# Designed miniproteins, single chains, continued (2): the designs that were tried, part 79

Each design is a single chain, and the fold is of that chain. pLDDT is the mean over its residues in the fold that is shown.

## One batch from the design tools (miniprotein)

Design m6731
Fold by ESMFold2-Fast:
Structure m6731 (fold): chain A 110 residues (1-110)
Amino acid sequence: MISEQLKKLFNETELKALTELFDLDKDGLLSKDEINEILTAILSGNPDNPTLIIFRKRFVEVSNKYKVDLQKILLKAVEIADKDKNGSLDAEELSSLVEALFETLKPFEK
């Protein structure tokens, strides 16, 4: 369900940008664990989190490379997963978003 919405809302360039954004190890492969760690770090709001520091640098690099508004793309993906519109993701919503992102972005691995 969420994966179908993501596929309809984002073009190929945006999907490639998201794939590269979540590939923090730069090994060309995505894992559900990497996506979960990144999203959990973002949602925690802890500025000293090492994953967030790496993610922020990657975010800038990927935004510049693809000329896409990654902030708007990520906000839209989170909004799709936030079914209750309560401004946060519960464990079920987070897990659903991780699965949907993994399924949607895996074909764009290098």
Scores: mean pLDDT 73

Design m6732
Fold by ESMFold2-Fast:
Structure m6732 (fold): chain A 100 residues (1-100)
Amino acid sequence: SEEAREKLQKIVDEIEKLVEKLPTMSDEEAREAFRKILELVKEAVDILVSQDTPKLRELAKEISELVKKALEAFDNGDRDAFIETLKEIVEVLKKALEEL
């Protein structure tokens, strides 16, 4: 779990840095950042699922539902809702770090 924790921590740190910059990004930059965030979230979910614990599986499911919500906000042009949902994903990932 130490290697999983270290990898997940790096992913969380990278997502947080991207999310902090989102309010000042152009629409094009935000689209590229979102693509990178989705890839990082996918890697994080794969880590959680690979640990095969009920708690981490539950958190992975919560993240998947939040990803759907973020996609809906993004498609609707609701940048504020989009950013808030990404922040919620980060908080769930931080909870997952405590369980590793």
Scores: mean pLDDT 86

Design m6733
Fold by ESMFold2-Fast:
Structure m6733 (fold): chain A 126 residues (1-126)
Amino acid sequence: NILELPVREVLETVPPEEILDYFLKIAKAVGIELTDEQKELILETLRKAREVSFEGFQVLLAKTAEKLGLGDEFYVLFYGAMAVAARKAGLTNSARLLETLLRNNPTIDPELQKKVLEAVDKLVAE
């Protein structure tokens, strides 16, 4: 799976709290407001993601998306946050793979994809 190595590298290198900060900034940029309970669930998911197999990680993400009621929006925000985290940590190959996924995924709503990519580019430049 093309995502396994970049996901592991980001989760091992970047603190969960920092990835959450990028997630929240991207969510705000695309007009998604999250409750404190939803923010805590995402943080718990990031912490647990570090401790599980990649198969366990995929199950964990699917359950979190369902609990948040976000579906595909959650995955776009999550991988967007991971791409920012990878770039800022100097994980150039992982960042490139995550950014390629975001640009070339035909399942993502085009308007949401555009807004997430613009938010990622802005956060990386900061």
Scores: mean pLDDT 85

Design m6734
Fold by ESMFold2-Fast:
Order: sequence, then structure tokens, then C-alpha cells
Structure m6734 (fold): chain A 64 residues (1-64)
Amino acid sequence: MKVKITVTGSGGAITSRGEILKKGESVEGELLSVETLPDGTVLVRTDKGAILFDPKDAEIEVLS
């Protein structure tokens, strides 16, 4: 399943490589897992890397 994660809020998102994604930026990849952490932060793992964000600051779209 191919997904696109788009940053929609000012809080941004952080990648597994330590990169910060800002509002309007997006990444795509094959979905491996989605996990909600105890603090409510969402961790999405793809074949291109992992992305961590507050659910108010990003959206996940299914492309396939």
C-alpha cells in the first residue's frame, strides 16, 4: 500500500534521519506500519524511512 504523508500544521514532522518537514512538505512510500505512541504522537514507517508527527499537524493519504 503506497501512502503520502503531508504536513498541514505548523508543528511539522521529523524523519528517521533527523530531517524536519515543514507545512506543505510531503513524503511518499510503501506503508510498513502505523503506531500511536503514549503521548499521542503518530509514528509511520515506510520503505523510505519513518516519520514522527502530531496528528493535528499531518495527514496520511492512501495512493493505491
Scores: mean pLDDT 83

Design m6735
Fold by ESMFold2-Fast:
Structure m6735 (fold): chain A 104 residues (1-104)
Amino acid sequence: SKSIIAATLTVLTSGLYFSLRALKNAKTDEQFELAKESLLRDVEGLISLAEEYFPDNEEVQELVKKLKEMAKKMPSLSRDEAIKMAEEIVKIAKELTELAFKEL
C-alpha cells in the first residue's frame, strides 16, 4: 500500500532528525552510543524500504549506495566526525524520501 510506504518513510525520517538532535545533545558516551544506534537502525530501515519498493529508481538507489557506505564508516568515527556524518546522512535521507514521495 502506498499509504503504508509513505507512513513508514515519514516515521524513519522523523526518527533520523530526533537521533541527530540526540547525538548533538549527548552529555555521556552512553547517550551518544544510544543515539548513534538509533540513527543507524533508522538508516537500515530506510535502505531496506528503498531497495524493496523503489528498486528501479536509479536516483534513489544511488542514494541508498551512499547511505550504506556512510553507515559502514560510522562505528569507527570520533564524536565530531560521527555528528558530521550523521548530518550528511539526514540530508541524503531527506533527498531519498522526497524522490520516493514523487513516485508514490
Scores: mean pLDDT 89

Design m6736
Fold by ESMFold2-Fast:
Structure m6736 (fold): chain A 103 residues (1-103)
Amino acid sequence: SKEELIKKIEEVIKQVREKNLSLPGASTEEIIDALERIKKELESGKVTLPRLEKVGMLAILAQALRKLGYPLKEVRKFVEEIGKALGLSDEEILRAIMMGTLK
């Protein structure tokens, strides 16, 4: 459900904060900002963010999940569920997964 997706995002934000997790090209604060923006978009149920920005935020989510140790299969499933909830196309979701999981 949407509520379950929001709870999972909240748990990921908590883990990012606790581990002070960074990515190549993204600080801890930038990762948290991207995840908080995903959460707010899911909570609103409205298309408020540009599609390209949503793809970029999903890529950051995918990278954060991989660095936190989530298996690729779980990362893919979660990103697909979030992407669909955000109103993204299958092609846009695949771009986010590829960008976020390409090592």
Scores: mean pLDDT 83

Design m6737
Fold by ESMFold2-Fast:
Formats: sequence, C-alpha cells, structure tokens
Structure m6737 (fold): chain A 71 residues (1-71)
Amino acid sequence: SELDELIEELQKRTEELKKKYPSLSDRISQLEGDIIRTIRSLVEDGVPMEDVREEALRMLQRVEEYLKQLS
C-alpha cells in the first residue's frame, strides 16, 4: 500500500539521521514512532495520501531541525 511505502521511506530517512546523530538514536526512534502513529491516524481519518506524505515530510524536517539544535 502507499502507506506502507511511505512508512518504509520514513524508516530509511530516520536511519540516516541515526547515522548523523548516533548519540540521539533512541530519541530519533521515539520521534519516528510519533510520526508513524500520526500518519496512520490521518489515513484512518480519510486524509488524502498526498497530504499525508506532505505532513510526514514536514514532521521529519522539524525533527531534523530539533536534532541540529541538540548537537
């Protein structure tokens, strides 16, 4: 499904963030879980997949900025 493909893409991107910020790996895993739960909820609420993908990418960008501030 498109949702499963999006989740795999998010997991690959968070794995790259863990390589960049290895000391924050556990926190990145928690934030990944938050993103996945949010996008699953949006799909259940009938939000179009293009909007779900856009929101997931926005959330991931916010995570990256947050990690930069901690490093």
Scores: mean pLDDT 87

Design m6738
Fold by ESMFold2-Fast:
Structure m6738 (fold): chain A 87 residues (1-87)
Amino acid sequence: GLKTEEFLKENPDIDKTIKNLLEAVAKGDKLEVEIELGVIEIRLAVGIPLSEKAIEGLKVAKEDLELQGWLDLAEQVDRILKAAEEQ
């Protein structure tokens, strides 16, 4: 299966926003991925931190997005990860 599916099975208690993103990536729903990434960006912009598990989930999502050739979305995840590190 996709790395996001495996990560979700191992991390059932992951943050709901990150879970929604990983499920969208796993099912190949590009529009839902865009929506969930937007939600995560807003969350960070208002100062809500990402957990260590959320950051690991985003890294897994980036790998699957790159594998699918959705490079713009993978770049958006990279920007989110950098923003989270700056907090």
Scores: mean pLDDT 85

Design m6739
Fold by ESMFold2-Fast:
Structure m6739 (fold): chain A 94 residues (1-94)
Amino acid sequence: SNKKKFLYLLLTKIPGIDEEIAKNIIDSFSLEELLNADVEELKKVPGIDEERAYKIYSVLEAYREMENDLRTLLLSIPGIGEEEAEKILKESGL
């Protein structure tokens, strides 16, 4: 739930995406579906044209890369294992 709330907020910061469009996205996809959605799936959401779909896709790709980079960073810290890293990522909504 925290990740989905964070993604909603993030989507509202994209130029051309208002709160209504961001809500349509969040309501149309589970968290897993949203993070794996391609441009064509995003275009099915009311209010999303091809330009908006590409912007959303790029932001979600950057989010996935950031989460992977943060996991790598956390695992580089002495004393942090895989389980602790996953807990931190889950609790932070990143």
Scores: mean pLDDT 80

Design m6740
Fold by ESMFold2-Fast:
Structure m6740 (fold): chain A 91 residues (1-91)
Amino acid sequence: MKTVLTFQDESGETLAFGIGYDDLDKAIEFAVKLVEKAVEKYENLIVVISSPSVEATEKIAEALVEEAKKRGYEAKKSIDGGVATIEIRKA
């Protein structure tokens, strides 16, 4: 499985990461860890997730939304096929 995370702020700063894993749980764990660090640095964050599997994209998106909310951030997801967009805002 290959997952790509692209981080964008509302000012147009873009940072992209590629994640390649065969194990969905490991991909989720790594994506959550990266977003955790990114939200500490950015007040508003857009994360775009692309995966070959719609199921994998949905699972990763759900995990990121839950992690952001646990840290006191607002998070909203939208999913279109194999691509999810997660908006994370400082609450």
Scores: mean pLDDT 71

Design m6741
Fold by ESMFold2-Fast:
Order: structure tokens, then sequence, then C-alpha cells
Structure m6741 (fold): chain A 57 residues (1-57)
């Protein structure tokens, strides 16, 4: 349903926000390996978010 898709989108956006914050902290800490790992996870979630948005619109 539209409600299920909206909830899935909210969950994905929340996860992206969490990973973005962790990535910024890793960058400030000089942890390049951790920052790259988190950036890769963000990219994967962004693709999933785009797929959900395409279903809603």
Amino acid sequence: SRQDLQQQLRDLMSQVAGYVLQMLLAIFDGDRERAEELNRKIAELDRQEAAVVAQIR
C-alpha cells in the first residue's frame, strides 16, 4: 500500500541520516576506511530510496 511505501521511505531516510552523521564523524577522526565503508552503505540506501520514490510517484 501507499502507507507501507511511505513507512519504508521514512525508514530508509532515517538510516541514511544515521550513516551520514557517522561518516562525518569518521572523516573528522581521520578514519578513511570507516568513512568509505559508510559512504558505500549510503549509496546502496540511496538506490533503494529512489526505487521506493518511483513506486509512490
Scores: mean pLDDT 84

Design m6742
Fold by ESMFold2-Fast:
Structure m6742 (fold): chain A 93 residues (1-93)
Amino acid sequence: MVDELVEALRNEDVERVRELLEEAGLSVEKLSKQPDAGAMLLRGYAEGVHDELLKIHVKLAKIDQVLADAFLIVAWEYAKERKPLKELLEKLK
């Protein structure tokens, strides 16, 4: 699921991202209620990639808010699983 979202984000495939989020029942509102939501921000800061994460989020939001929301959800899943956010950024190039 996360890897499918990453591929859809890389391709800027808005319709595929919507399908995957709907099937998984995922939203930024649900994410914001999780106690671990702050872990993504701390990991981004610790890796020195906070500014790069923000730039990608803003770029995706200008294309479609659904892409920006999916990016936050994927970044949170990476942080929760203690995966490097730098690896996520490299996959989106």
Scores: mean pLDDT 75

Design m6743
Fold by ESMFold2-Fast:
Structure m6743 (fold): chain A 73 residues (1-73)
Amino acid sequence: SELAREIARKLLEIAGEIDLELGEEYYKKGDLEMAEKFYEAALGDYEAALGKDHPKTLEVREKLEEVKKELGK
């Protein structure tokens, strides 16, 4: 039970890392809509895996807010 939850948490953290990297690639290409979608996915994964106050979660939230501002949201 606990081991399964720990594995799930680690998988979510990995998913968050992948989504963050994809978001950064789209941002670099100027595809702000895709960057927003991947940053939102990364934020959800990191919040689930690490909690809302974790440094990685806060970093992704900051990137998402910046992209939303650039999109006029």
Scores: mean pLDDT 88

Design m6744
Fold by ESMFold2-Fast:
Structure m6744 (fold): chain A 69 residues (1-69)
Amino acid sequence: MSPIELIRAAVAEGGGVLSPAQAVDLLVSLGLSPERAEAIVKAFMEETGLTRLSELQALELLSRAGIPL
């Protein structure tokens, strides 16, 4: 499944948004270490002030993590 399809599936399961914990799990599923995934998600949430991620925000997170879309 492509990263875009994984995001769409995860967002749908989350009622239209991803929690930070779900975003970490998604990055780990895409090959990041748990420590790196947690650090990237934490930095993104702190910079944006977000408590949840939309599909577009999750795509931006993957781009920042170096995941090809």
Scores: mean pLDDT 79

Design m6745
Fold by ESMFold2-Fast:
Structure m6745 (fold): chain A 101 residues (1-101)
Amino acid sequence: DAARRAPVAETPGTRAARAESEAGAEERKAQLAALREAGDAAAIARWGWKTGQPALIVEALRLDPEAAVRTLRELGAADEVIRRWLREAGLPDAEIDRLLA
């Protein structure tokens, strides 16, 4: 596209963006609750990765560590980062080594 305008955050624009964010938050909360009810660790891990929420990644690793690790590797997460999250999820070192072998 041709240059439309500089991406500058003005006070009025920030207020509008916040209202849109609040409306979307309720829908996203409902979607996440459905994934939790389904026990879809791969989808929860992808959600946490895309939204920058490590707590969701740790939750997914507790539900199904093998599926969550596979998904995180597919998304390009480094093994060192995955190992840290697995420790936060409460997995023993022997299990972490098995999953990352």
Scores: mean pLDDT 74

Design m6746
Fold by ESMFold2-Fast:
Structure m6746 (fold): chain A 109 residues (1-109)
Amino acid sequence: SEEELLAKLEKIRDKVKEYVKTGDPSLLDGVLKEAYEVLKALIEDPSLIPAVMERFGDDEYVWSTLAFVARLLGDKEALDLIIKALEEYLKRNPSKGAEYALITARAMK
């Protein structure tokens, strides 16, 4: 569901932000699995993308984590989806976070 997907993304964001501040690797436990589940959901139902972009389109940590996980799994379709979503978001929303996320996603491809 949309609500469950957004809740998973908030959890990913909060854990990754805290990891960057503390360096505690235990904060990444489950993040890779949750990110993979998010990517699968977006590929299976692209109609969820607009809601995700509205909430997290400017979030560098969320999109960089999703791009890293897509690359780790060799999932080119997921990387292409991330790149396209960020490019479309940036057409209407000037955002440094989204710009950095797009640079990261393109580098992972």
Scores: mean pLDDT 83

Design m6747
Fold by ESMFold2-Fast:
Structure m6747 (fold): chain A 62 residues (1-62)
Amino acid sequence: MSVEEILQELVVGATADDSPLARAAELAGISRGELIRGAGVRHPRAPTAEDLRRMAEYLASL
């Protein structure tokens, strides 16, 4: 998937049910801690648009 496709999925999923961080970790099949370290998420409790983009870029690189 492209970065834009992953980012869209995270935003839509987060507003429907779970946090963007939890959804990103689920999509990657990794722990939230591993995702935070790998993607360089700075605000894991309240992910910013920049954090969502970092997660999408990390997931697209896998």
Scores: mean pLDDT 70

Design m6748
Fold by ESMFold2-Fast:
Structure m6748 (fold): chain A 94 residues (1-94)
Amino acid sequence: SIEELKKELEEKYREVLAEIRRALAAGDVATARALADEFFAWVKEVIESTDDEELIELALNLLDKLTVALGFGDAELAAHARARTQEILALAKA
């Protein structure tokens, strides 16, 4: 259901953010990037699989929140995440 997908998005976001923060605290930028890329890829698939505007808006909002959080740990990773968010936003508007 759409409601279950919204819950899954929020839960997965929290889990991924915690893992990314642990990786960045350990100086493991490669793992943080891989975790971020996996989350972005999954969110892209969710957006492509649905026309539910509220779910799409939630997904895009979570990508923006992740990008902001990454900016406190690594500027290059945050720039990469911003570019990925813009690509997915353009796809959602098409």
Scores: mean pLDDT 83

Design m6749
Fold by ESMFold2-Fast:
Structure m6749 (fold): chain A 119 residues (1-119)
Amino acid sequence: SMKEELKQRILDALDRFIEAAERLIEVLRKTGDPRSPEVRELAAEMRRIADELTRLVIEAYKAGILTPEQAERLLRLIAEFNQVIDDLLAGRVTPDEAIERLRRLIEEAKQFKEELESL
């Protein structure tokens, strides 16, 4: 059904987002350089996936697949990931601080994914 397809698209986009965030942590841990081309490329990829996820979440909310609370929670999670990336690239946080924040957000994203899979 269209609802099942939309749910699967959110799950797939969320998986890609988590994978990109995990790769960003690995690059930051190895290089320690938030100005590296690899960090900038991963940040850009995460922003593109975040935009896709935002559109899918709004669409799923309008279709009655997500509750208002679920939609708000996922949008807040996306905004928090974007804030970590912005802070990292602007030098407002250290790589270690960014890694800690990203790890926490990845765990929250994984929990949301499990809840969404149960719908």
Scores: mean pLDDT 88

Design m6750
Fold by ESMFold2-Fast:
Structure m6750 (fold): chain A 79 residues (1-79)
Amino acid sequence: MTIELEAENSQEALRLAFEKGDELAKQGKVGSEVIVKAKDGSTVRATVFKDKDGNYYVAFELNPPGKFPVVGGTLVKKP
């Protein structure tokens, strides 16, 4: 499943990706993606994975990294 969303800015895009990614991870939807595009051209891709212990997690790809209030281009969040 792929969900595409729009956001006003990079902070809103990151917030929406965190919210929807967490929702999908809680539903166990492994392989689901959320792509949020901000009006400034920045994007966030959130993908749901399952670790070796059976726990779901979300990986976030930030493009470009420098537009977000975090260091690096990839974040991992455990639900």
Scores: mean pLDDT 74

Design m6751
Fold by ESMFold2-Fast:
Structure m6751 (fold): chain A 74 residues (1-74)
Amino acid sequence: MSAEEKMKKVEELIKKKTEEAVKKGIISEDEGNKLREMLLSLAKTTLERHPDADLVEITETLFESLLKLIEESK
């Protein structure tokens, strides 16, 4: 998979999971926007440093960990 394809999948994954979390009431729309920006920035940095990294898996794991932390803090 190309670097461009990895980023496209990561962007789609972040958007979908963030929208689902907001829809379920786990996070606010503002929190979702901040999470999306942070995760996209991290993914771009990771791809630049490690082009062969499984960005989709890394992003999915980070998102799940962050959502769990937010849910447990309520």
Scores: mean pLDDT 78

Design m6752
Fold by ESMFold2-Fast:
Structure m6752 (fold): chain A 73 residues (1-73)
Amino acid sequence: AAEEAARRQVEGATRTGVGAVKGIGEKTGNSKLADQAQKEIQATGRAAAAQGLEGLRALEAKTQELGNELLAA
């Protein structure tokens, strides 16, 4: 139950992160960086699903890092 809830949170966070970097890429015209960021978030999300809440924290940090890089580019 708790493990399934954590996994669903990771899935939701992965989708949110992918959507966020895609949106930034579309607005800034950095489609190549946005595509790379989406792949990084998806890969981190897959790994995070096995790690529960610790993985969720790592995924959130990665999403913030990639979002900042896209905004700075």
Scores: mean pLDDT 77

Design m6753
Fold by ESMFold2-Fast:
Structure m6753 (fold): chain A 80 residues (1-80)
Amino acid sequence: MSRSETVARIVGLVLRVIGDIEEAYLAGKITEEQMNEAIEEVRKLIREAQAMLDAGVPPEEVLAWAEKRANEIIEKIKKA
């Protein structure tokens, strides 16, 4: 997998997670504070993924890490 393909997949993953967070908030399942915390976790995921790619971590490993982290963010929302 190329860096460009990995970036595109991470962007798609981020958009999906943000959509899930917004849907949970609009459905009244989470508070505005919980939504803001989840969005900040997504921002951290983006920054860390970028740092890993810039450090030369294999794109496939960065994507796998990002997918795991995204699932952890969604699980926190579901448990709230």
Scores: mean pLDDT 84

Design m6754
Fold by ESMFold2-Fast:
Structure m6754 (fold): chain A 100 residues (1-100)
Amino acid sequence: MDRAELEAVIEEAEKEGVDPRVLERIRELVAEDADDRALLAAVEALLAGTHMGLPFEEAERLAELAERITREKERTGGKLSPELQAEVDAITARLRAALA
């Protein structure tokens, strides 16, 4: 995803009334390194969380998890640690319970 495509996505999210804190966090992540795959995964997770109607704090947790997953996979050649897998499972269970 290039910077122009990302700016267009941010503008669309702003028009949809997404939490300004989410938009600011996306801008911060892009400003760090637009070519970093882990930061792009964090941006995608923030946007997905907002589309699900999650509060900013929970969307930020998804973004942090997505960054950690991407970096772990890059470090290990595609494998997740048991500890990180347990965190994924715990968040998935919490989201499933909240949406039930």
Scores: mean pLDDT 73

Design m6755
Fold by ESMFold2-Fast:
Structure m6755 (fold): chain A 64 residues (1-64)
Amino acid sequence: GDILARTTAPVAVSGAGTGVIAPGVVVRVLERHADGTVTVELAGSRFLADAAALEAATEVLEVR
């Protein structure tokens, strides 16, 4: 199931582009990987984030 989460602090991302997701942005958490990264979706694009950094910088809004 997908997790819908809001960022509370900046989150560094890679994959479809490199950058930082600003605080207050809603993202979909799609897949956790064994290497400690997580696939997130923002505006139809998929990015990789560090799982621990993402968990520290997000609030869960909805679990689907």
Scores: mean pLDDT 79

Design m6756
Fold by ESMFold2-Fast:
Structure m6756 (fold): chain A 64 residues (1-64)
Amino acid sequence: GGQEEASRLGRRLAEEHGVSNRAGTLGAILAGQGDVEGGAAAIMAGGPASREDALAFARAVAEG
């Protein structure tokens, strides 16, 4: 389900886009509470990830 997809996308954000562990953790917490836009914004504040990639991660977390 969404948990496996969230793990895959989170790894990509960290390894390919340099998103910090703090931003990844905050993004996951917010998205897990249903705040997809807030989760994506936290990811984007922590590294040079696109809005599309940040939203994909946040949606996957919210769906898990």
Scores: mean pLDDT 81

Design m6757
Fold by ESMFold2-Fast:
Structure m6757 (fold): chain A 55 residues (1-55)
Amino acid sequence: ETVSLTLSNGTVITAPAGSTLTVTKDGVIKVTATGAEYKIEGTEPEEASRDASAF
């Protein structure tokens, strides 16, 4: 089983069901079960846009 999480910038994170996601202060999301790391690139957390696809 797999869980998918879509970030506000459109990045999709995929992890096994029951996995723990750890978010660091540097904007890196780590999947504890797989060791995968997802870093937000091109969009800073504080600059993440609310106007991605909404009015």
Scores: mean pLDDT 62

Design m6758
Fold by ESMFold2-Fast:
Structure m6758 (fold): chain A 67 residues (1-67)
Amino acid sequence: SAEREALRSSTSGREEPKTDEQLLYEALGLLEAAKLMSGSAAQAFRDRAEALFSRIKDPALRAKFLA
C-alpha cells in the first residue's frame, strides 16, 4: 500500500546525507530496499548504498556496517 511504500521511500526524501551516521543509515536502508527488489532496480539501490558507504570517514562505523 501507499503507506508502506512511503516508509520505504523515506530515504529517497533525503537528497544528501550530512553525517557519517546519516550516510550509514541511508546505505543500510538502500540495502534493505534492494533485498525486496530484483534485477536492475536491486543493483541501482546496491550501487547507491556502496557510494554512500564509501563516503563514511569513520572506519569504526564502516566496520560495524559490515558486521
Scores: mean pLDDT 68

Design m6759
Fold by ESMFold2-Fast:
Structure m6759 (fold): chain A 105 residues (1-105)
Amino acid sequence: MMEEVEKALEKLREAGDEVSAELLRSAILKNPDLKTPEEVLEYLIEQIEKDESNPSVSQDSIDVLKMQLLRAARILGLKEIEEKILKLMTPEQLARYEALLAANK
């Protein structure tokens, strides 16, 4: 439970992805009933879908969150979650994120 999630956080930190580790930790603090890394990421995917319906949430914030979740899913080897995130992204969104990563020096 907490133990499986703590192992996932450690794996993200070992990969140098402290931002994704903090994102997962924040999700657990908001929803302590989450028991596995898959449940944490699925909760965050649901949050993205709600944020996309909210005009007060910036598209840039949603785009960054999608990218962080995609990175976390890849590092953790959660292929099902990765596929769910990719389905939420348009080809244009994915291209924008890749361009932002290339431009961020």
Scores: mean pLDDT 76

Design m6760
Fold by ESMFold2-Fast:
Structure m6760 (fold): chain A 100 residues (1-100)
Amino acid sequence: SMEELEKLIEETEKLLKEFLQLVLDRAPAAEIRRVADELLEKLKELGVDEETLKEIERLMQEVIALVEARAPEEEILAKLQELGRKVKEALDKVKEKLEK
């Protein structure tokens, strides 16, 4: 159903925003991982390919590792921008398939 897919995309975008906010707030790694797992599950439900999912998961793990290591803000922001771009590219491909 198109309405269910549109809702799933909206929920995925909200989870991405929540992930970004938790990272910027330097929340506990366990909380960031919980939102990361939820985001990956939603991307799977949207039909994002396995290779893209693995790349997004890797980027999320790298972001979490930087937060745990108390890395400089610039390094965290650069990795977040890369992650945000990859998720947006994946969602745009899903949206294109819906416009048929």
Scores: mean pLDDT 85

Design m6761
Fold by ESMFold2-Fast:
Parts: structure tokens; C-alpha cells; sequence
Structure m6761 (fold): chain A 85 residues (1-85)
């Protein structure tokens, strides 16, 4: 099959987590959030994304692929914050 299985509710959850990641990063860049607070929030959001990835097991799903992509994005931001602390 060219199209992996798709769970719309989980895809929406990944999209909401990405929005929260972007909001945390924007608040940090604006000086409205400390690097320590931003790091803590991004680590909690990354954990939620990892739980979605883990929930797919060995199956390739749209929500798993999307969560994996957003998790890589979160990992890059977390790495940048750790260098500043």
C-alpha cells in the first residue's frame, strides 16, 4: 500500500504538540521564557511525541511518521537550549 494507516485524532494531537513547541520557542526567543523553563517544557512535549511513536509499535502510520519528524525538530531545539544553560 502506498498510503500508511491514518489516525486523525493522533495526527491532530501531534499538530497541537508542534504548535506548543513553536509557542515555547517563540516565547524563549522573545525573552519571555528562561532557557531552563523552555528546556523543561520542550522535554515534556518531546516525551509526549515519543509516546505516540512508541504506541505505533512496528507499524508504519501517518501519526508515527509525523510524530517522529516533530520529535527530531524538538531534539534540535532542546540541543540548542542545553548549549546556552
Amino acid sequence: SLNPPRNEKKIKEVEEIKKEIDEVWEAYEAGEMSPEEALKKLEELAKRLQEIVDSTGNEVTWEGLHASTVLIYAAVLISELRRKI
Scores: mean pLDDT 86

Design m6762
Fold by ESMFold2-Fast:
Structure m6762 (fold): chain A 91 residues (1-91)
Amino acid sequence: MEFAVGRTGKLSIKAVVLSHEDNVLVEIFKTIGGETELVYQRKLNAGEVLEVTIESERAQKVTITVKAYDVDTGELLEEQEKTVEVEEELP
């Protein structure tokens, strides 16, 4: 799995996930101030790309966590985390 996050606009983060495996359940989480929320969930096959825009109410640090599970076994295959500092100005 490839995972990238970055600022895309005012108070906005773009998260991109590319799967290299079939039948993977991808979950994207947002963590702000220690509070974690599931923001998106989708099944991906090899070569499929998931793009999600995540918004912040203010300028602050936002941590995006991606978890990938095998759909057949339910096993966690991969977990990646990236922190972005969002600002009220464009990048």
Scores: mean pLDDT 83

Design m6763
Fold by ESMFold2-Fast:
Structure m6763 (fold): chain A 56 residues (1-56)
Amino acid sequence: DSLRKEYENYLKEYQEAIEEKRRFEAEGDVVKTSEMEFRALELKNKAYELKKQIER
């Protein structure tokens, strides 16, 4: 199922973005932390849209 693979890929990228965010927070890099927060939100939203299509 192509949609399921895309969903799993977005969840993986979301987790990676959250890990990067935590790393930048620990470093005190406010700008990069904010960028990773935005990226994580985008990936989460894409995953939710795919989940709706899969579950139907």
Scores: mean pLDDT 82

Design m6764
Fold by ESMFold2-Fast:
Structure m6764 (fold): chain A 65 residues (1-65)
Amino acid sequence: MNIDQGMQYYQQGIDLIRQGRYQDSIDYFNRSQRLSPNNWDLNIDSSVGILDSSVQISIQRRKQK
């Protein structure tokens, strides 16, 4: 079980959101979930991060018009 590694990837995902790198953040949240499958809180938080990043990507794409 890689619970510490999963937390590290989650934190990197959050840092990528702060940088506006939403597509990269989704990859890190997916890695976090795979490395810590038994950490329900981390899996929920990572899923919320994926949703938020996806919404932000959609908003950015709509601003191109």
Scores: mean pLDDT 77

